# Designs tried in a protein design run: designed miniproteins, single chains, continued (2). Part 88

Each design is a single chain, and the fold is of that chain. pLDDT is the mean over its residues in the fold that is shown.

## One batch from the design tools (miniprotein)

Design m7049
Fold by ESMFold2-Fast:
Structure m7049 (fold): chain A 87 residues (1-87)
Amino acid sequence: REERRRRAEAYAREKQPLVEEKAPLAEEAAAAGDAEKQAEFRDELLRLLAEILLLLGYLSEAEAKDIIENRDYARLRALLRRVAAEE
């Protein structure tokens, strides 16, 4: 657990500047009605969050791949809520 947590934290720290940069751009794309850019930002965040959950041990490789490929935002959000409640 501690080793996985450290790897997940390192990954999150590496990706935090990307998330901070993408969040305002996603808001701008939403305001402009640019659905294509909105989808790109959502897919990037989905991939990043799934990777963090995989590193934390809440997802298997197969589960993370399934969430990313099927863009299963509902499953990802349900899992994030459960992880937050456990932490």
Scores: mean pLDDT 69

Design m7050
Fold by ESMFold2-Fast:
Structure m7050 (fold): chain A 92 residues (1-92)
Amino acid sequence: MMEELVEKEKKLLEELKPLLEKAEAGELTEEEAKKAIELIEELEKLGEEALPEAIKELSDVLSEEEIRAIFEERKKKLEELKEEIKKKAEEA
């Protein structure tokens, strides 16, 4: 169910938030950077699992093209975030 996927995403984001705050402050350790990357990769996997469910549940409200565009933007943002975390870890 989409609801279970949404709850899993919220939990991953709650775990990721303090690591992102440390990254912004320049305080991110190598261990914390690895943990942040793992969480982002779990979020990417969750997006792949959620896309077909979103198309099934939301196709009457949004076009498949719009749903796919939303998920593509999310994937791009996660990829950019992962690269930013790697860069900040190399500075620390």
Scores: mean pLDDT 80

Design m7051
Fold by ESMFold2-Fast:
Structure m7051 (fold): chain A 71 residues (1-71)
Amino acid sequence: MEKIEEDFEKEKPRVEAMGRSALAQARAAGDEETAKILERALNSGDPLGMEITLAVLAAFDPAVRAALDAA
């Protein structure tokens, strides 16, 4: 069980970087709703919640998908 938690902790910097990239892309595209969702997820400090948020938003927002593909 701790090994799974350790893997999430190791992924945290990567997920945070992807979240910041997606937020920058959403802001550049003028997508205020997606930007607010990403900003809230980043402020929560929950890497799993951020990863789920990125996956869901990538299904609907090309800017978020592009940020994930670039990361």
Scores: mean pLDDT 71

Design m7052
Fold by ESMFold2-Fast:
Structure m7052 (fold): chain A 84 residues (1-84)
Amino acid sequence: VDDLRKQSDDLQDQTKKLNIDDLTKAKQDTDKAVQQAIDEGASAAQVKALKDQGGKQLVAISDQTSKLATRYHELSKAAKELAE
């Protein structure tokens, strides 16, 4: 049961770190793609599509992190209840 709690805590910490790193990377990748598209003479519609895609990616990363955090909380609670 202690191992299950530790696993849940470690996973929650990793989820928090991954969210920050993934969000930072996704934003940087989107900004670079938009700038390159502008430099290459892409249309306003193409630039908007890249920004919209980047925004959806950020939302998806946030949603994934929230789901993982809920799962980790459930595992941590179960481990504590079994230990106590």
Scores: mean pLDDT 71

Design m7053
Fold by ESMFold2-Fast:
Structure m7053 (fold): chain A 103 residues (1-103)
Amino acid sequence: SEVEELIKKVKEIMDKFIEEARKIITDPQLAERFEQGVRDLVKRLEKELKEAKNDIERDIAFTQFLRDLDVLTDEVAKQLSPEEAKKLKEVRDKFIEELRKAY
């Protein structure tokens, strides 16, 4: 289904985002919290996309997912140096654009 293909693409893009973010987040505990946070957001999106009754509900679920990725990334960035925070946000912006293109 189109929903299953979208979920597969989101998971592949998010796995790459986690890999690149973990290179920037040198604190192992913070890196683990970030990875778990991203994976929890992906699981919620998968559930919401499967339960969506129409395109409007899918659009809302996807838009909220992108917003929550921004919030999670900003919270982690507050714990980093200004240089590392900038790099993490640049990586986020790149993968958010890949997600928008996949949708």
Scores: mean pLDDT 91

Design m7054
Fold by ESMFold2-Fast:
Structure m7054 (fold): chain A 92 residues (1-92)
Amino acid sequence: MKVIINLQNLDKEEADRAYKAFSALPNAKVFKDKNNNITVILDVSEEEAEALAAFFSKLPNATVSRTDKVVAINIKNPTKEELDAIIAAVKA
């Protein structure tokens, strides 16, 4: 199953940190744009996709959209603490 995570309005240091962390994952495609938005595309099991959807649905600044094939997650202005939690959740 495909999980697409969009992190928006990061500062440059946080965008670079997220990009490096996610790019180290063997099942991830990671993109950084010139506005410091990060897109992470994961190919994961349905159970892992459900766990990620549940995790992100608890974050106040996250929106989660689901179809039969894709979980799409958008997060605006994550804090440093939220970003650390996101990186940890995606690595698990």
Scores: mean pLDDT 83

Design m7055
Fold by ESMFold2-Fast:
Structure m7055 (fold): chain A 63 residues (1-63)
Amino acid sequence: SMDEFISSLEKKIKELEAKKAELQKKLAQASPDEQKKIQLEIQLVEGMIALLEGIRNWLLKHK
């Protein structure tokens, strides 16, 4: 169902937010070279979260 699909998106968003928090912790302990790589990975994860939130919000408005 649509509600089950939305719930799945919310679970994936929560998992990605947890991954982002983990990466932010690694960033705090990283060397300058490693910081650049981790920052790029954080940006990728943030992009994925934004995309999934956009899909979720669109579905909630149009269900």
Scores: mean pLDDT 87

Design m7056
Fold by ESMFold2-Fast:
Structure m7056 (fold): chain A 62 residues (1-62)
Amino acid sequence: SLLEKAREYYEEARKLNSGSPSDAPQAAAKAILGAGYWFEANKEELSKKAKEKTEKLLKELS
């Protein structure tokens, strides 16, 4: 699943970041990839929440 891929990339990032400072750019790249998979897995829920917040704000401005 996309969440499993996100978790795998985060673990790779954590492992690289706990080692040599020279691995920091690679750790950052893995973390970014993990975040992308996490976002993709949750984008429907995130979009729904954004819509609900926007509707609430529009009601307050009316």
Scores: mean pLDDT 78

Design m7057
Fold by ESMFold2-Fast:
Structure m7057 (fold): chain A 78 residues (1-78)
Amino acid sequence: MEEEELRKKIEELEKQASDYRRQAATYRMLANRYKKLADETGNEELKKLAEQYQKMADSFEEQARKLETEANRLREEL
């Protein structure tokens, strides 16, 4: 792969990782909000929703980590 193409790929991966990090933060906020509502109302469905949003946040963080690892791998090829 040409050096210029590698640099563009690294930039794309880092941008996508950053976007996943933002999504993770958003879903973590939602998880905390729904957990509070579940605690206040005793609603088990809201508790499950909070757990789902927490899992989504964790999933997005994992995706960001994988992209960051791939970007670092490509950087070693420059």
Scores: mean pLDDT 86

Design m7058
Fold by ESMFold2-Fast:
Structure m7058 (fold): chain A 64 residues (1-64)
Amino acid sequence: MTLEEAIAEVEARLAPLRPAFTPEQYDRALKAGREAVKQAFDAGLSYEEAVRIGVRKAAEVLAA
């Protein structure tokens, strides 16, 4: 599993939420999720952990 695949999985898991938010809110959340995935990979975490962290971070941004 690559970093790019993990980012794509985060985007796929967030896609159902897209219509509930403005494009700006969604893009901000997606960017935060992507950065969280990159940080998790740099820390040596598994693909599954990186995806979970990315989705969680994006959800936190959307909830703010």
Scores: mean pLDDT 82

Design m7059
Fold by ESMFold2-Fast:
Structure m7059 (fold): chain A 84 residues (1-84)
Amino acid sequence: GELGLELLKEKLKEPKELVEKAKASKDEEEAKKLLEEARKKIEELRELADRVLPKDSPLRKEILEELEKIEEEIKKVEAERKAK
């Protein structure tokens, strides 16, 4: 339980860093690839949380909510990039 939470917290850094790089990128193609990689990392983390955390765990809900927030940020960055 605890071990799985620590692993999930470490891996949450990956999609966040990808989103930050996408926001900073001047290259439209690079930004798109970074956002796509971030989405893939979020899906991997969602599946990992399903495997390592019990369904009734408040920590599982917390991790899933953080993943949803990152996904919303990805959608906003992608929309803003398309508007340029």
Scores: mean pLDDT 78

Design m7060
Fold by ESMFold2-Fast:
Structure m7060 (fold): chain A 94 residues (1-94)
Amino acid sequence: PPREALILDEGAALLAMVLGLAKTYNLDPKEAAELAIKILERTRKEVTDPRAKELIEEAIKRIREAAEKGDREALLEAIEEAVRRLQERAAELA
């Protein structure tokens, strides 16, 4: 697979791990959001694909909004959507 597809798949896998930990161990929404945002920011810095950058920026925005409201359900939904969108874009670039 192309380098960018691998980077997006790795980002998605790390986000899926954060999602799993948040659901299983009832992580504080702010802690889950901080981890997800750090993963997304790192992924964004490593990709050059404009569509991937847009998807990551939108994901960061949604996660920040959910965290500010303390809305756990919206936060988990935002992380899950980010996983799906990164995986979809990785498949298109593969």
Scores: mean pLDDT 87

Design m7061
Fold by ESMFold2-Fast:
Structure m7061 (fold): chain A 96 residues (1-96)
Amino acid sequence: MRERLEEVRRVLVELARLEAAEDWEAVEALVERHRELLEEVERELIERFERGDVEAARIAAELEAAMLLAMGKVTEEEAKAMIEAFEAKLKEKLAE
């Protein structure tokens, strides 16, 4: 993993913990502090995905699930289900 991807993952994990604690002020502050980093990584992963990078697609799904969890739009269980469904679809395509 590149340093930026590791940093984004750490931020998203921290956001998930704050979300679980319902510390909405801290969630908003952390998202705002790292907004540029989050947007840069998202843009890069989308570009790679459009060029057929399967690993970028998997990373993007993991980051999207974590972001939705941090924003209170999905539950932790729903986020896990999204990642599992994406992994299953990738395995199906590789089996072709």
Scores: mean pLDDT 71

Design m7062
Fold by ESMFold2-Fast:
Structure m7062 (fold): chain A 105 residues (1-105)
Amino acid sequence: SLEEELEAFYRLLQVLTSEELEEKLIEILGEDRAKRIREAVATGDPLVAHQTYVSFVIAEPAAEKGMDYAEKVAFKANQLMSLAEPYVKAGLSVEEAAKKVLEKL
């Protein structure tokens, strides 16, 4: 269902915004956007977290440095979530999934 898909994506966002991946997220988004997306995920609202992700990974980077830059930001963020997905689906904790992602970088 759409609700199940949104919850699954929210779990991936929890990994992306984990303490273990904080330095990687800052490298991708910059300190300010990394902080604000982490705060959005911390609300526990999957829709708010998803909307904030799209804004900071696509809309704001495109406005600041153009579409080519936004595509690079989106690719890097999506790559981290893609690496996390099999571990999240296997039922690993956010911390365990984040550590597995770091091992593959």
Scores: mean pLDDT 87

Design m7063
Fold by ESMFold2-Fast:
Structure m7063 (fold): chain A 70 residues (1-70)
Amino acid sequence: SAAEERQFQELQGLKALYDEIKAQSPEQAEKLIAEFAEAGGMSPEQAREYLEQVAREADELAQQREAELA
């Protein structure tokens, strides 16, 4: 459905953001996570957990889609 496609794209976008953050130096990555947390009204630890969960969900959905195309 369109809603499922939108959710998948949102998860992929957040995973890409987290991957870009992790590509920075450790110090810069911590700063970016803190800024993301402040924008989201959460602690930096909650923001890391959230982004890690989103990345896992994005990977699971991508694997399911690859299986459907195989």
Scores: mean pLDDT 80

Design m7064
Fold by ESMFold2-Fast:
Formats: sequence, C-alpha cells, structure tokens
Structure m7064 (fold): chain A 65 residues (1-65)
Amino acid sequence: SVTSLVAAAIMGIGLGIETGSIRVEIKDGEIVLHATEDTPEIRKALDEFVEQAKSLGVKATVVLE
C-alpha cells in the first residue's frame, strides 16, 4: 500500500537521522531534508523519500550542508 511504502522510505532515512547525517525540517506543510554527508547510501535514501512524498502530493526538498 502507499502507506507501507511511505513507512519504508521514512525508515530508510531513520539511520541518517540517528547518526546525525540527516536532519528533517517541516515548514508550511513542506518537508526539508538537510544532509550533512554526501554518500551514495544517503542520496538513495533521500531520493526514495522524495519520490514517495511526491506520490502523496507532498513537496520534499533536499539541501546538502
């Protein structure tokens, strides 16, 4: 289901949040993902999250710090 795909995407970025490599900000109904590390694994997790958010009509943006 769409809900299970969103849950999987959130779990995918969860490790980055726990390690401090990804920070999540919610502003005016939009999601901003701040990445402090630029690795293929983090890029993949962020890309998957953005695609799932887009499928639900939610705007998600990635910022590399």
Scores: mean pLDDT 71

Design m7065
Fold by ESMFold2-Fast:
Structure m7065 (fold): chain A 61 residues (1-61)
Amino acid sequence: SAMDEQRAEVELLLALFRQESRTLSPEERRAARDGLLAYLDRQAVDPALRAEFERETERLV
């Protein structure tokens, strides 16, 4: 389903962000997070999935 496809994309982006955040500065992590949230907003992903990404990444910045 479209929801399953959106969830898979959000989970992939979360995994990539977690991996990349280990080598980025706090400023770079915030910029990357802001860019990914803006991307998800442009793609009009489900609000619950967008909120999940925001919550999961909040502690990494």
Scores: mean pLDDT 86

Design m7066
Fold by ESMFold2-Fast:
Structure m7066 (fold): chain A 87 residues (1-87)
Amino acid sequence: SSLEEEFERAALATLLLLEEHSADPAAVVALMQQLGQAVRARDFATARALVEQIRALAEATGDPAAVAAAERMERLFEELLRSWEAA
């Protein structure tokens, strides 16, 4: 769906910003892969925990752009979750 595509773009944008701030870009990529797997599996609890972890990492950077991207990702995730619950 377009909402899933918007979420994927927001997650990618957030993770690219986190890679710029990270001493371990491979760990950031692994986190993205875990999030993608959880979303595809409809593992809502794991996906939510990963979104919250990504948000915390963005806040830890002190970069307002990373925080804003993570906030957009989190909002789209909540919309996606409601969409899944309504289906």
Scores: mean pLDDT 82

Design m7067
Fold by ESMFold2-Fast:
Structure m7067 (fold): chain A 65 residues (1-65)
Amino acid sequence: SRPALELAKRLEGKSLEEASREAAKHFGVPVDEVLRAAEMLQRSYGLSPGKAAALAAGFLAGVSA
């Protein structure tokens, strides 16, 4: 979704932990769940930390992938 893409741009250059904390706060979801999902997305699809965190948090918030 567009909100997740805009957030991913803001998170470019951040570590996975930093990006996951920002994305979790933005979508109002638990940071530990975002970290776990983002790490899996990064390993499985080669996504950047920012994109992985934004996508994981958006999905957990009920935004369809």
Scores: mean pLDDT 80

Design m7068
Fold by ESMFold2-Fast:
Structure m7068 (fold): chain A 71 residues (1-71)
Amino acid sequence: MNPPVQALVEFIAQIQRNQGKSPNIQALEAFLTSLLESHNPVQIKDFLVKEFSDEPAQSLQQLAQLVDQLP
């Protein structure tokens, strides 16, 4: 897997684990790869920030930084 995509997958998985959910790493990887092929980085960032809007501001900033590292 591309290292920036892997870092983003692991970060989202950690958020889900902290929420008491069981993350599916393969599904997250496939989902993010699909988003990268069909959407630009600005759209991906906006989507993910809104999806995890209940997370602390620091976590949202880290998420945005990880999206900025995507190819």
Scores: mean pLDDT 76

Design m7069
Fold by ESMFold2-Fast:
Structure m7069 (fold): chain A 76 residues (1-76)
Amino acid sequence: SYERQAEEYLEQAREYVERMKQSTLEEGQEYFGLAGGHVYKAIAYAKYLSEEKREEVEKEGEEILNEGSEALERLW
């Protein structure tokens, strides 16, 4: 289902953010980019669902990327 695909992409984005915690700054920047790409994919799949569900996925994706941004700051 499109909902399952969106959830799987968000989970993969979280995995990349977790990998940033054990990475060099350069690797962390690459993982952050991959997390962003997966969030974008999740949102793209969520567009086939209700607008409410799309907003939910967008909010969750923003939270994941905020965590990634914090992890990236810790690598400096």
Scores: mean pLDDT 86

Design m7070
Fold by ESMFold2-Fast:
Structure m7070 (fold): chain A 87 residues (1-87)
Amino acid sequence: SAQEELERAVLREFRERVLEWMEEHGVPEDVRQAILEEMERMIAAETREERYAASARFESLLSPEQLAEVRRIEMEVALEALDRQAA
C-alpha cells in the first residue's frame, strides 16, 4: 500500500541520518554494525511483530540520551516524508 511504502521510505531515510550521526559521534564499529543490522531488519520486516522486535533490539543498543536524539531524527524524517507526499 501507499502507506506501507511511505513507512519504508521513512525507515530508509532514518537509517541514512542515523549512519551520519554515528559517524559524527564516533560510535564504535561493532555497535554501529549491530544498529545497522536491526535497522535493516525493520526495513525488511513484512509483519508488525518482526518490526517491533527489531525496533526493541535497536533501542536496547542505545543510551537514553542517544535514543532521545535518534527519536528526534526519526520524527523529523517522518514529518519531511509526509510533507513530500502532500500535493
Scores: mean pLDDT 78

Design m7071
Fold by ESMFold2-Fast:
Structure m7071 (fold): chain A 92 residues (1-92)
Amino acid sequence: DRIEELKKRIEKILKEIDELIAEIKEKYPDDPEAQKVVLEAEIKRGLGLIEYGVAKLLEKKGIDPTPLYERALKILEEAKEMLEKFLKEKEA
């Protein structure tokens, strides 16, 4: 149950990150600060996907994947928070 909840949260956050990146690129195409936050979020998204991929491999081998799913989620939550903070600060 917890593993299924973590996987659902990871998939949801990945979609939210992609939507936030698209929004920032559309609203602030010429902003160097926007380009930097998007790049940093894309790097964190990639790191989260690596942890998520390793967790899936552990799950298939019958090894507890929970710590890696939790780590993937945490990294992705950090990426989302960076993007949301940027938008909040730009929306005066």
Scores: mean pLDDT 89

Design m7072
Fold by ESMFold2-Fast:
Structure m7072 (fold): chain A 77 residues (1-77)
Amino acid sequence: APPPKLTKESFIKELGEEILKAIEIVVDAQINERPPTPEVREAIKLLEDYLKKNNNDPELVRKLLQAYFYIRLEKLE
């Protein structure tokens, strides 16, 4: 298989746009040091439900963490 490129499009393809958007909401709240809003709580719940539905697959956890750090770096630039 060709080496994966770490881009926003690759994360959307692997995780889906809804999951990536949920990660962006959580990252934005953390960077801005805001208390959890209903939107942030729903984003966290969506991510937790997604992991639970996939039996907390370690590879899926790794992909979510990669997307989290990628988005965090993009928002800090």
Scores: mean pLDDT 76

Design m7073
Fold by ESMFold2-Fast:
Order: C-alpha cells, then structure tokens, then sequence
Structure m7073 (fold): chain A 75 residues (1-75)
C-alpha cells in the first residue's frame, strides 16, 4: 500500500482542506449578495468534485490541486 492504514495523507489532507473551505463558505454565505453566493457555491462545487475524486477514485492530491487551480482560474 502506498499510504499507511491510519490516515491516508492525500485523502485526509483533501478532506481537511474541503472541510475548511466549507466552514469558510458557510460563514460567508449570509453576508454575500445572491450573485456572489451563486459564484461561491459554483467554485465550492468544483472543489467538492475534486475532493471526491481523491477519496473515491484515487486521484493524487497533487493532481487534484493542479486541476482545482486551473478550474478556478478559468471561472
């Protein structure tokens, strides 16, 4: 196995980053306009998709981060 049984580093790192992003988003949502909220939710959905690929499909964290940055730069 490439990662230890307890705490697969890439998977746990992706989950921790997603949880932090979710907490930040939830804190911001009540202060945002409808248009800003829609954009924030759209960006977060892209991050959720990549985090699930890391957890479920074995996508390496490095590739997920590169794709996230490319995708967010395109928005």
Amino acid sequence: AEAPLELTSDREAAAALLARARAELEALLPTLSPAEREEALRRFAALETLARAVADDGLPLEEALARARAHLAAL
Scores: mean pLDDT 70

Design m7074
Fold by ESMFold2-Fast:
Structure m7074 (fold): chain A 107 residues (1-107)
Amino acid sequence: MELEEAKKVALDPNASLDDLQKYALSEDPAVAAAGVAGLLAKAKNENQIKSILEKLEELVKYKEAREAFKEVLLSYKSKNLEENLKWIIENTKNEELKELLKEVLES
């Protein structure tokens, strides 16, 4: 289904940012979370991370989005992702998002 396709694209190192953005805009919170997770793993500048943070703060209220986000991020394990997760933890005011990302970072 669309969620499984979104997860595959999010984990594909050759996936385009445009494809990830299409999933990130999905009305399904789990599909959107998978797309946003892929964008976060590939984000290289502060402006990209800030845009992702706003979307994550909206999605973290949905249990299915938290589960999809955690699955994708745990599969990446890159230095770039680790630095991006640390930046969000330091800059978010959303305690649920901070807790979720700390769990990913500590795993």
Scores: mean pLDDT 81

Design m7075
Fold by ESMFold2-Fast:
Structure m7075 (fold): chain A 80 residues (1-80)
Amino acid sequence: VELSEEQKEKLKEIRDKMIEKLNELYDKYQAGELTKEELNEEVKKILEETAEEINKVLPEGVKVKVVYDENNNPILEVEE
């Protein structure tokens, strides 16, 4: 499936917003404003919201979803 330049640009904007939100959460965690459990919950929410925004841009038949790696860290994977 081919992505248009407009779709690629929107995906970059979505990624940049995700990075900004994640950096804010990690800063709060390091400052002692969040527990590790609260950090993990908020990270999962950001990734789920990011997956939804990405899926609005992607063509039919291609989706991303939140999955957990071998260390139980949330990551985004492409669903074929």
Scores: mean pLDDT 76

Design m7076
Fold by ESMFold2-Fast:
Structure m7076 (fold): chain A 106 residues (1-106)
Amino acid sequence: SILASLQEAVAELQRAIDFLKEEKDIFSMLVTMMVMGGQAMVIKRQAERQNDKATQQAAEEVIQILQETQKQIFAAKTDEEARDVAIQGFQQALQIYQDRIAQLQA
């Protein structure tokens, strides 16, 4: 179900945030970004097939946040700065999915 996919995405984003709180190089951050982006695309496609426009929009917002976060990672002057912007981007994506889950459970 779409709810299960969103709950899985929340769990993955929480794990990704915890992973990035360790000392990580830019390669580890980019790999994590690609995994989260792939998951967002899967959610978007599931929402499109189910005509769930609200979940589709949430996934599109997450994709946009991840793309902007990636640009900030490449613009960062240090690995610490890159890590901090990656964590912030994932926290924003997490909030979007959590808000959508709350709406579906209402």
Scores: mean pLDDT 85

Design m7077
Fold by ESMFold2-Fast:
Structure m7077 (fold): chain A 87 residues (1-87)
Amino acid sequence: MPSLEEKKEAIEQLEKDFEVLKPSLSPEDQKEVEEYLKIIKENIDDDKVLLLETGKIQIILGRSLNTEEAREQIKKFEAKIEEIKKE
């Protein structure tokens, strides 16, 4: 079972993924992700809730990848990260 610290790190990574896609998400999808993140944070000690709500967020983010704008934004962020790593 993941520790509380590992759970917080996983949530932080999920929030970073959400921020990358946020400009390309519909207002409805943005609100749903924010609500699921809130549920996770309020129930961080409930592994089942964490797993379920994380899955819901990943599905929303994955569906948003079907838009051309979301795919372009991800490519731009990936390119920027790649250039930073290369120096």
Scores: mean pLDDT 69

Design m7078
Fold by ESMFold2-Fast:
Structure m7078 (fold): chain A 64 residues (1-64)
Amino acid sequence: MSAEIKDLQKRARKFTEELGKEFKRKAEAAYKDPHLRSKAESYARFAEGSFQATKAMEEAFEEE
Protein backbone atom coordinates (compact mmCIF):
# COMPACT_ATOMS: atom_id res chain seq x y z
CA MET A 1 0.00 0.00 0.00
CA SER A 2 1.51 3.30 -1.10
CA ALA A 3 0.03 6.13 0.94
CA GLU A 4 2.18 8.55 -1.08
CA ILE A 5 0.67 7.43 -4.40
CA LYS A 6 -2.87 7.57 -2.98
CA ASP A 7 -2.22 11.10 -1.68
CA LEU A 8 -0.86 12.16 -5.08
CA GLN A 9 -3.93 10.67 -6.79
CA LYS A 10 -6.30 12.55 -4.45
CA ARG A 11 -4.44 15.84 -4.97
CA ALA A 12 -4.35 15.48 -8.76
CA ARG A 13 -8.07 14.62 -8.94
CA LYS A 14 -9.03 17.48 -6.60
CA PHE A 15 -6.91 19.92 -8.62
CA THR A 16 -8.58 19.09 -11.97
CA GLU A 17 -12.03 18.97 -10.32
CA GLU A 18 -11.53 22.42 -8.75
CA LEU A 19 -10.30 23.83 -12.08
CA GLY A 20 -13.37 22.39 -13.82
CA LYS A 21 -15.75 23.90 -11.27
CA GLU A 22 -14.05 27.30 -11.46
CA PHE A 23 -14.10 27.37 -15.28
CA LYS A 24 -17.76 26.25 -15.23
CA ARG A 25 -18.65 29.16 -12.93
CA LYS A 26 -16.76 31.57 -15.18
CA ALA A 27 -18.52 30.17 -18.26
CA GLU A 28 -21.98 30.54 -16.65
CA ALA A 29 -21.22 34.14 -15.63
CA ALA A 30 -19.87 34.98 -19.10
CA TYR A 31 -22.91 33.43 -20.85
CA LYS A 32 -25.12 35.83 -18.88
CA ASP A 33 -23.08 38.80 -20.16
CA PRO A 34 -23.54 39.48 -23.92
CA HIS A 35 -20.11 41.20 -24.05
CA LEU A 36 -18.33 38.11 -22.66
CA ARG A 37 -20.03 35.37 -24.72
CA SER A 38 -16.86 34.51 -26.69
CA LYS A 39 -14.98 33.98 -23.41
CA ALA A 40 -17.84 31.81 -22.12
CA GLU A 41 -17.17 29.24 -24.87
CA SER A 42 -13.47 29.05 -23.91
CA TYR A 43 -14.28 28.66 -20.21
CA ALA A 44 -16.83 25.93 -21.00
CA ARG A 45 -14.22 24.02 -23.03
CA PHE A 46 -11.66 24.33 -20.22
CA ALA A 47 -14.24 23.10 -17.69
CA GLU A 48 -15.13 20.08 -19.86
CA GLY A 49 -11.44 19.21 -20.35
CA SER A 50 -10.82 19.43 -16.60
CA PHE A 51 -13.83 17.22 -15.79
CA GLN A 52 -12.79 14.68 -18.46
CA ALA A 53 -9.28 14.60 -16.96
CA THR A 54 -10.81 14.06 -13.50
CA LYS A 55 -12.94 11.16 -14.79
CA ALA A 56 -9.94 9.60 -16.55
CA MET A 57 -7.97 9.84 -13.30
CA GLU A 58 -10.82 8.26 -11.29
CA GLU A 59 -11.03 5.34 -13.74
CA ALA A 60 -7.25 4.86 -13.78
CA PHE A 61 -6.94 5.12 -9.99
CA GLU A 62 -9.80 2.63 -9.42
CA GLU A 63 -8.01 0.10 -11.67
CA GLU A 64 -4.88 0.36 -9.48
Scores: mean pLDDT 75

Design m7079
Fold by ESMFold2-Fast:
Structure m7079 (fold): chain A 66 residues (1-66)
Amino acid sequence: SMEEKLEAVARALFERGYAANLEEAREIARMILEGASPEEIAKRFGYSMEAARLILETAREVLATL
């Protein structure tokens, strides 16, 4: 389900230190599941492009296990 995908991605991002809290991690996860680009994530949350790419790579790895 979308909820399971969102929670799995959010938890991984939070545990890896990409988000300050689970609420922010869920917001990032939702944007990724809606097709956001690395540039959009970097701009919205103040990440570097390198961090935004790693965030998307992490999400793709998590989603591949579901």
Scores: mean pLDDT 87

Design m7080
Fold by ESMFold2-Fast:
Structure m7080 (fold): chain A 76 residues (1-76)
Amino acid sequence: MTAEEAVNRAVEALKAGDIQAAASYLARAMRLVGPEAFKVGAEAATHASQGNVDAARKAIEEALKLLKEKGIKFKE
């Protein structure tokens, strides 16, 4: 799975309201981009696994912003 594929799956899960799936796919995408990005993705996945939906959503949005800044292309 490419980083772009993982991000697209994360966005689809987010639109469906599946915050846990969204955070999981995003963590995978961030791991493929690099160590600093991986940390942000892991934080999103941790919040989602703890049921902290608001914190998970904010972390997901920050990770998506970071991916755009790093030049990863995806459809929103």
Scores: mean pLDDT 74

Design m7081
Fold by ESMFold2-Fast:
Structure m7081 (fold): chain A 91 residues (1-91)
Amino acid sequence: SSQRQQAIDDARQAANQIPDPGTRRVVMWLVGAAQRVSDDDVSIQLANTARQIAQTARSIDQAIDLLRQQAQQSTNPVVSGVLQGIADTAS
């Protein structure tokens, strides 16, 4: 969908502005996950989360903390699982 593509493009643009290469890599993993999921709503939620983390995180540790917080707050178990999986891989 156009909303899905826009959310992914916005998230990718935000991730590319992250100065720390490790933090940028972790956020880009989340953008990649958003691109691969089949459900548009899940994809948009993951992309929006990636954009928020890109705007806030200044280190890998901060990105991991934000991923874990968003996973705990998510009402969608697929979104929560993807966020937790990326946090665990980055840790």
Scores: mean pLDDT 90

Design m7082
Fold by ESMFold2-Fast:
Structure m7082 (fold): chain A 86 residues (1-86)
Amino acid sequence: SMAEEVAKAQELIDRAKALYEAQPDLVRAVAAEDPGAAEALKTFLDFVENREKANDEEVLEGGRGAAGLLAGYGAQQARRALEAAA
């Protein structure tokens, strides 16, 4: 349902916001190395400026930005773990 999709998007947005607030320099470093993560970060930041006034479609777009940012972060963490193991 739309309500279920919006709720899931809000959870992703909250998770990405917590990551950005806790580790802003690390998030910027991820975006500097990954064009996909840079685009996702831009979408996410543009959304959070207007979050309080966002409609359901805008929340879903914000959720996509958040998901992309979290994926980019996860990929960088995995890459660094592999580099440290070599």
Scores: mean pLDDT 83

Design m7083
Fold by ESMFold2-Fast:
Structure m7083 (fold): chain A 90 residues (1-90)
Amino acid sequence: EEEIDRLAETDPKAFLEKVKSIPDKEKAARLLTRAAIDPRLAPYVDEIAEWVNEIADELSPELVANVAFALRMAGVPREKIKHPALAEAL
């Protein structure tokens, strides 16, 4: 966890690819939720939103709400949140 947090600071692209490779999508989304608030990930928020739309069905309702909130805080417009569960949580 701390190692992954350091990766977000030093190489945001590598961090994003690492998170996407995690088989447990709930754990991956939790890590991404924390990192999505980080301004260093601002250039990648569109890629983050696309990936989250793909995995939203595998997330708990609580995590869906947390992810949706984090994406909004990261500046992702509502129109980019296409999965129904994520859109409803906003």
Scores: mean pLDDT 70

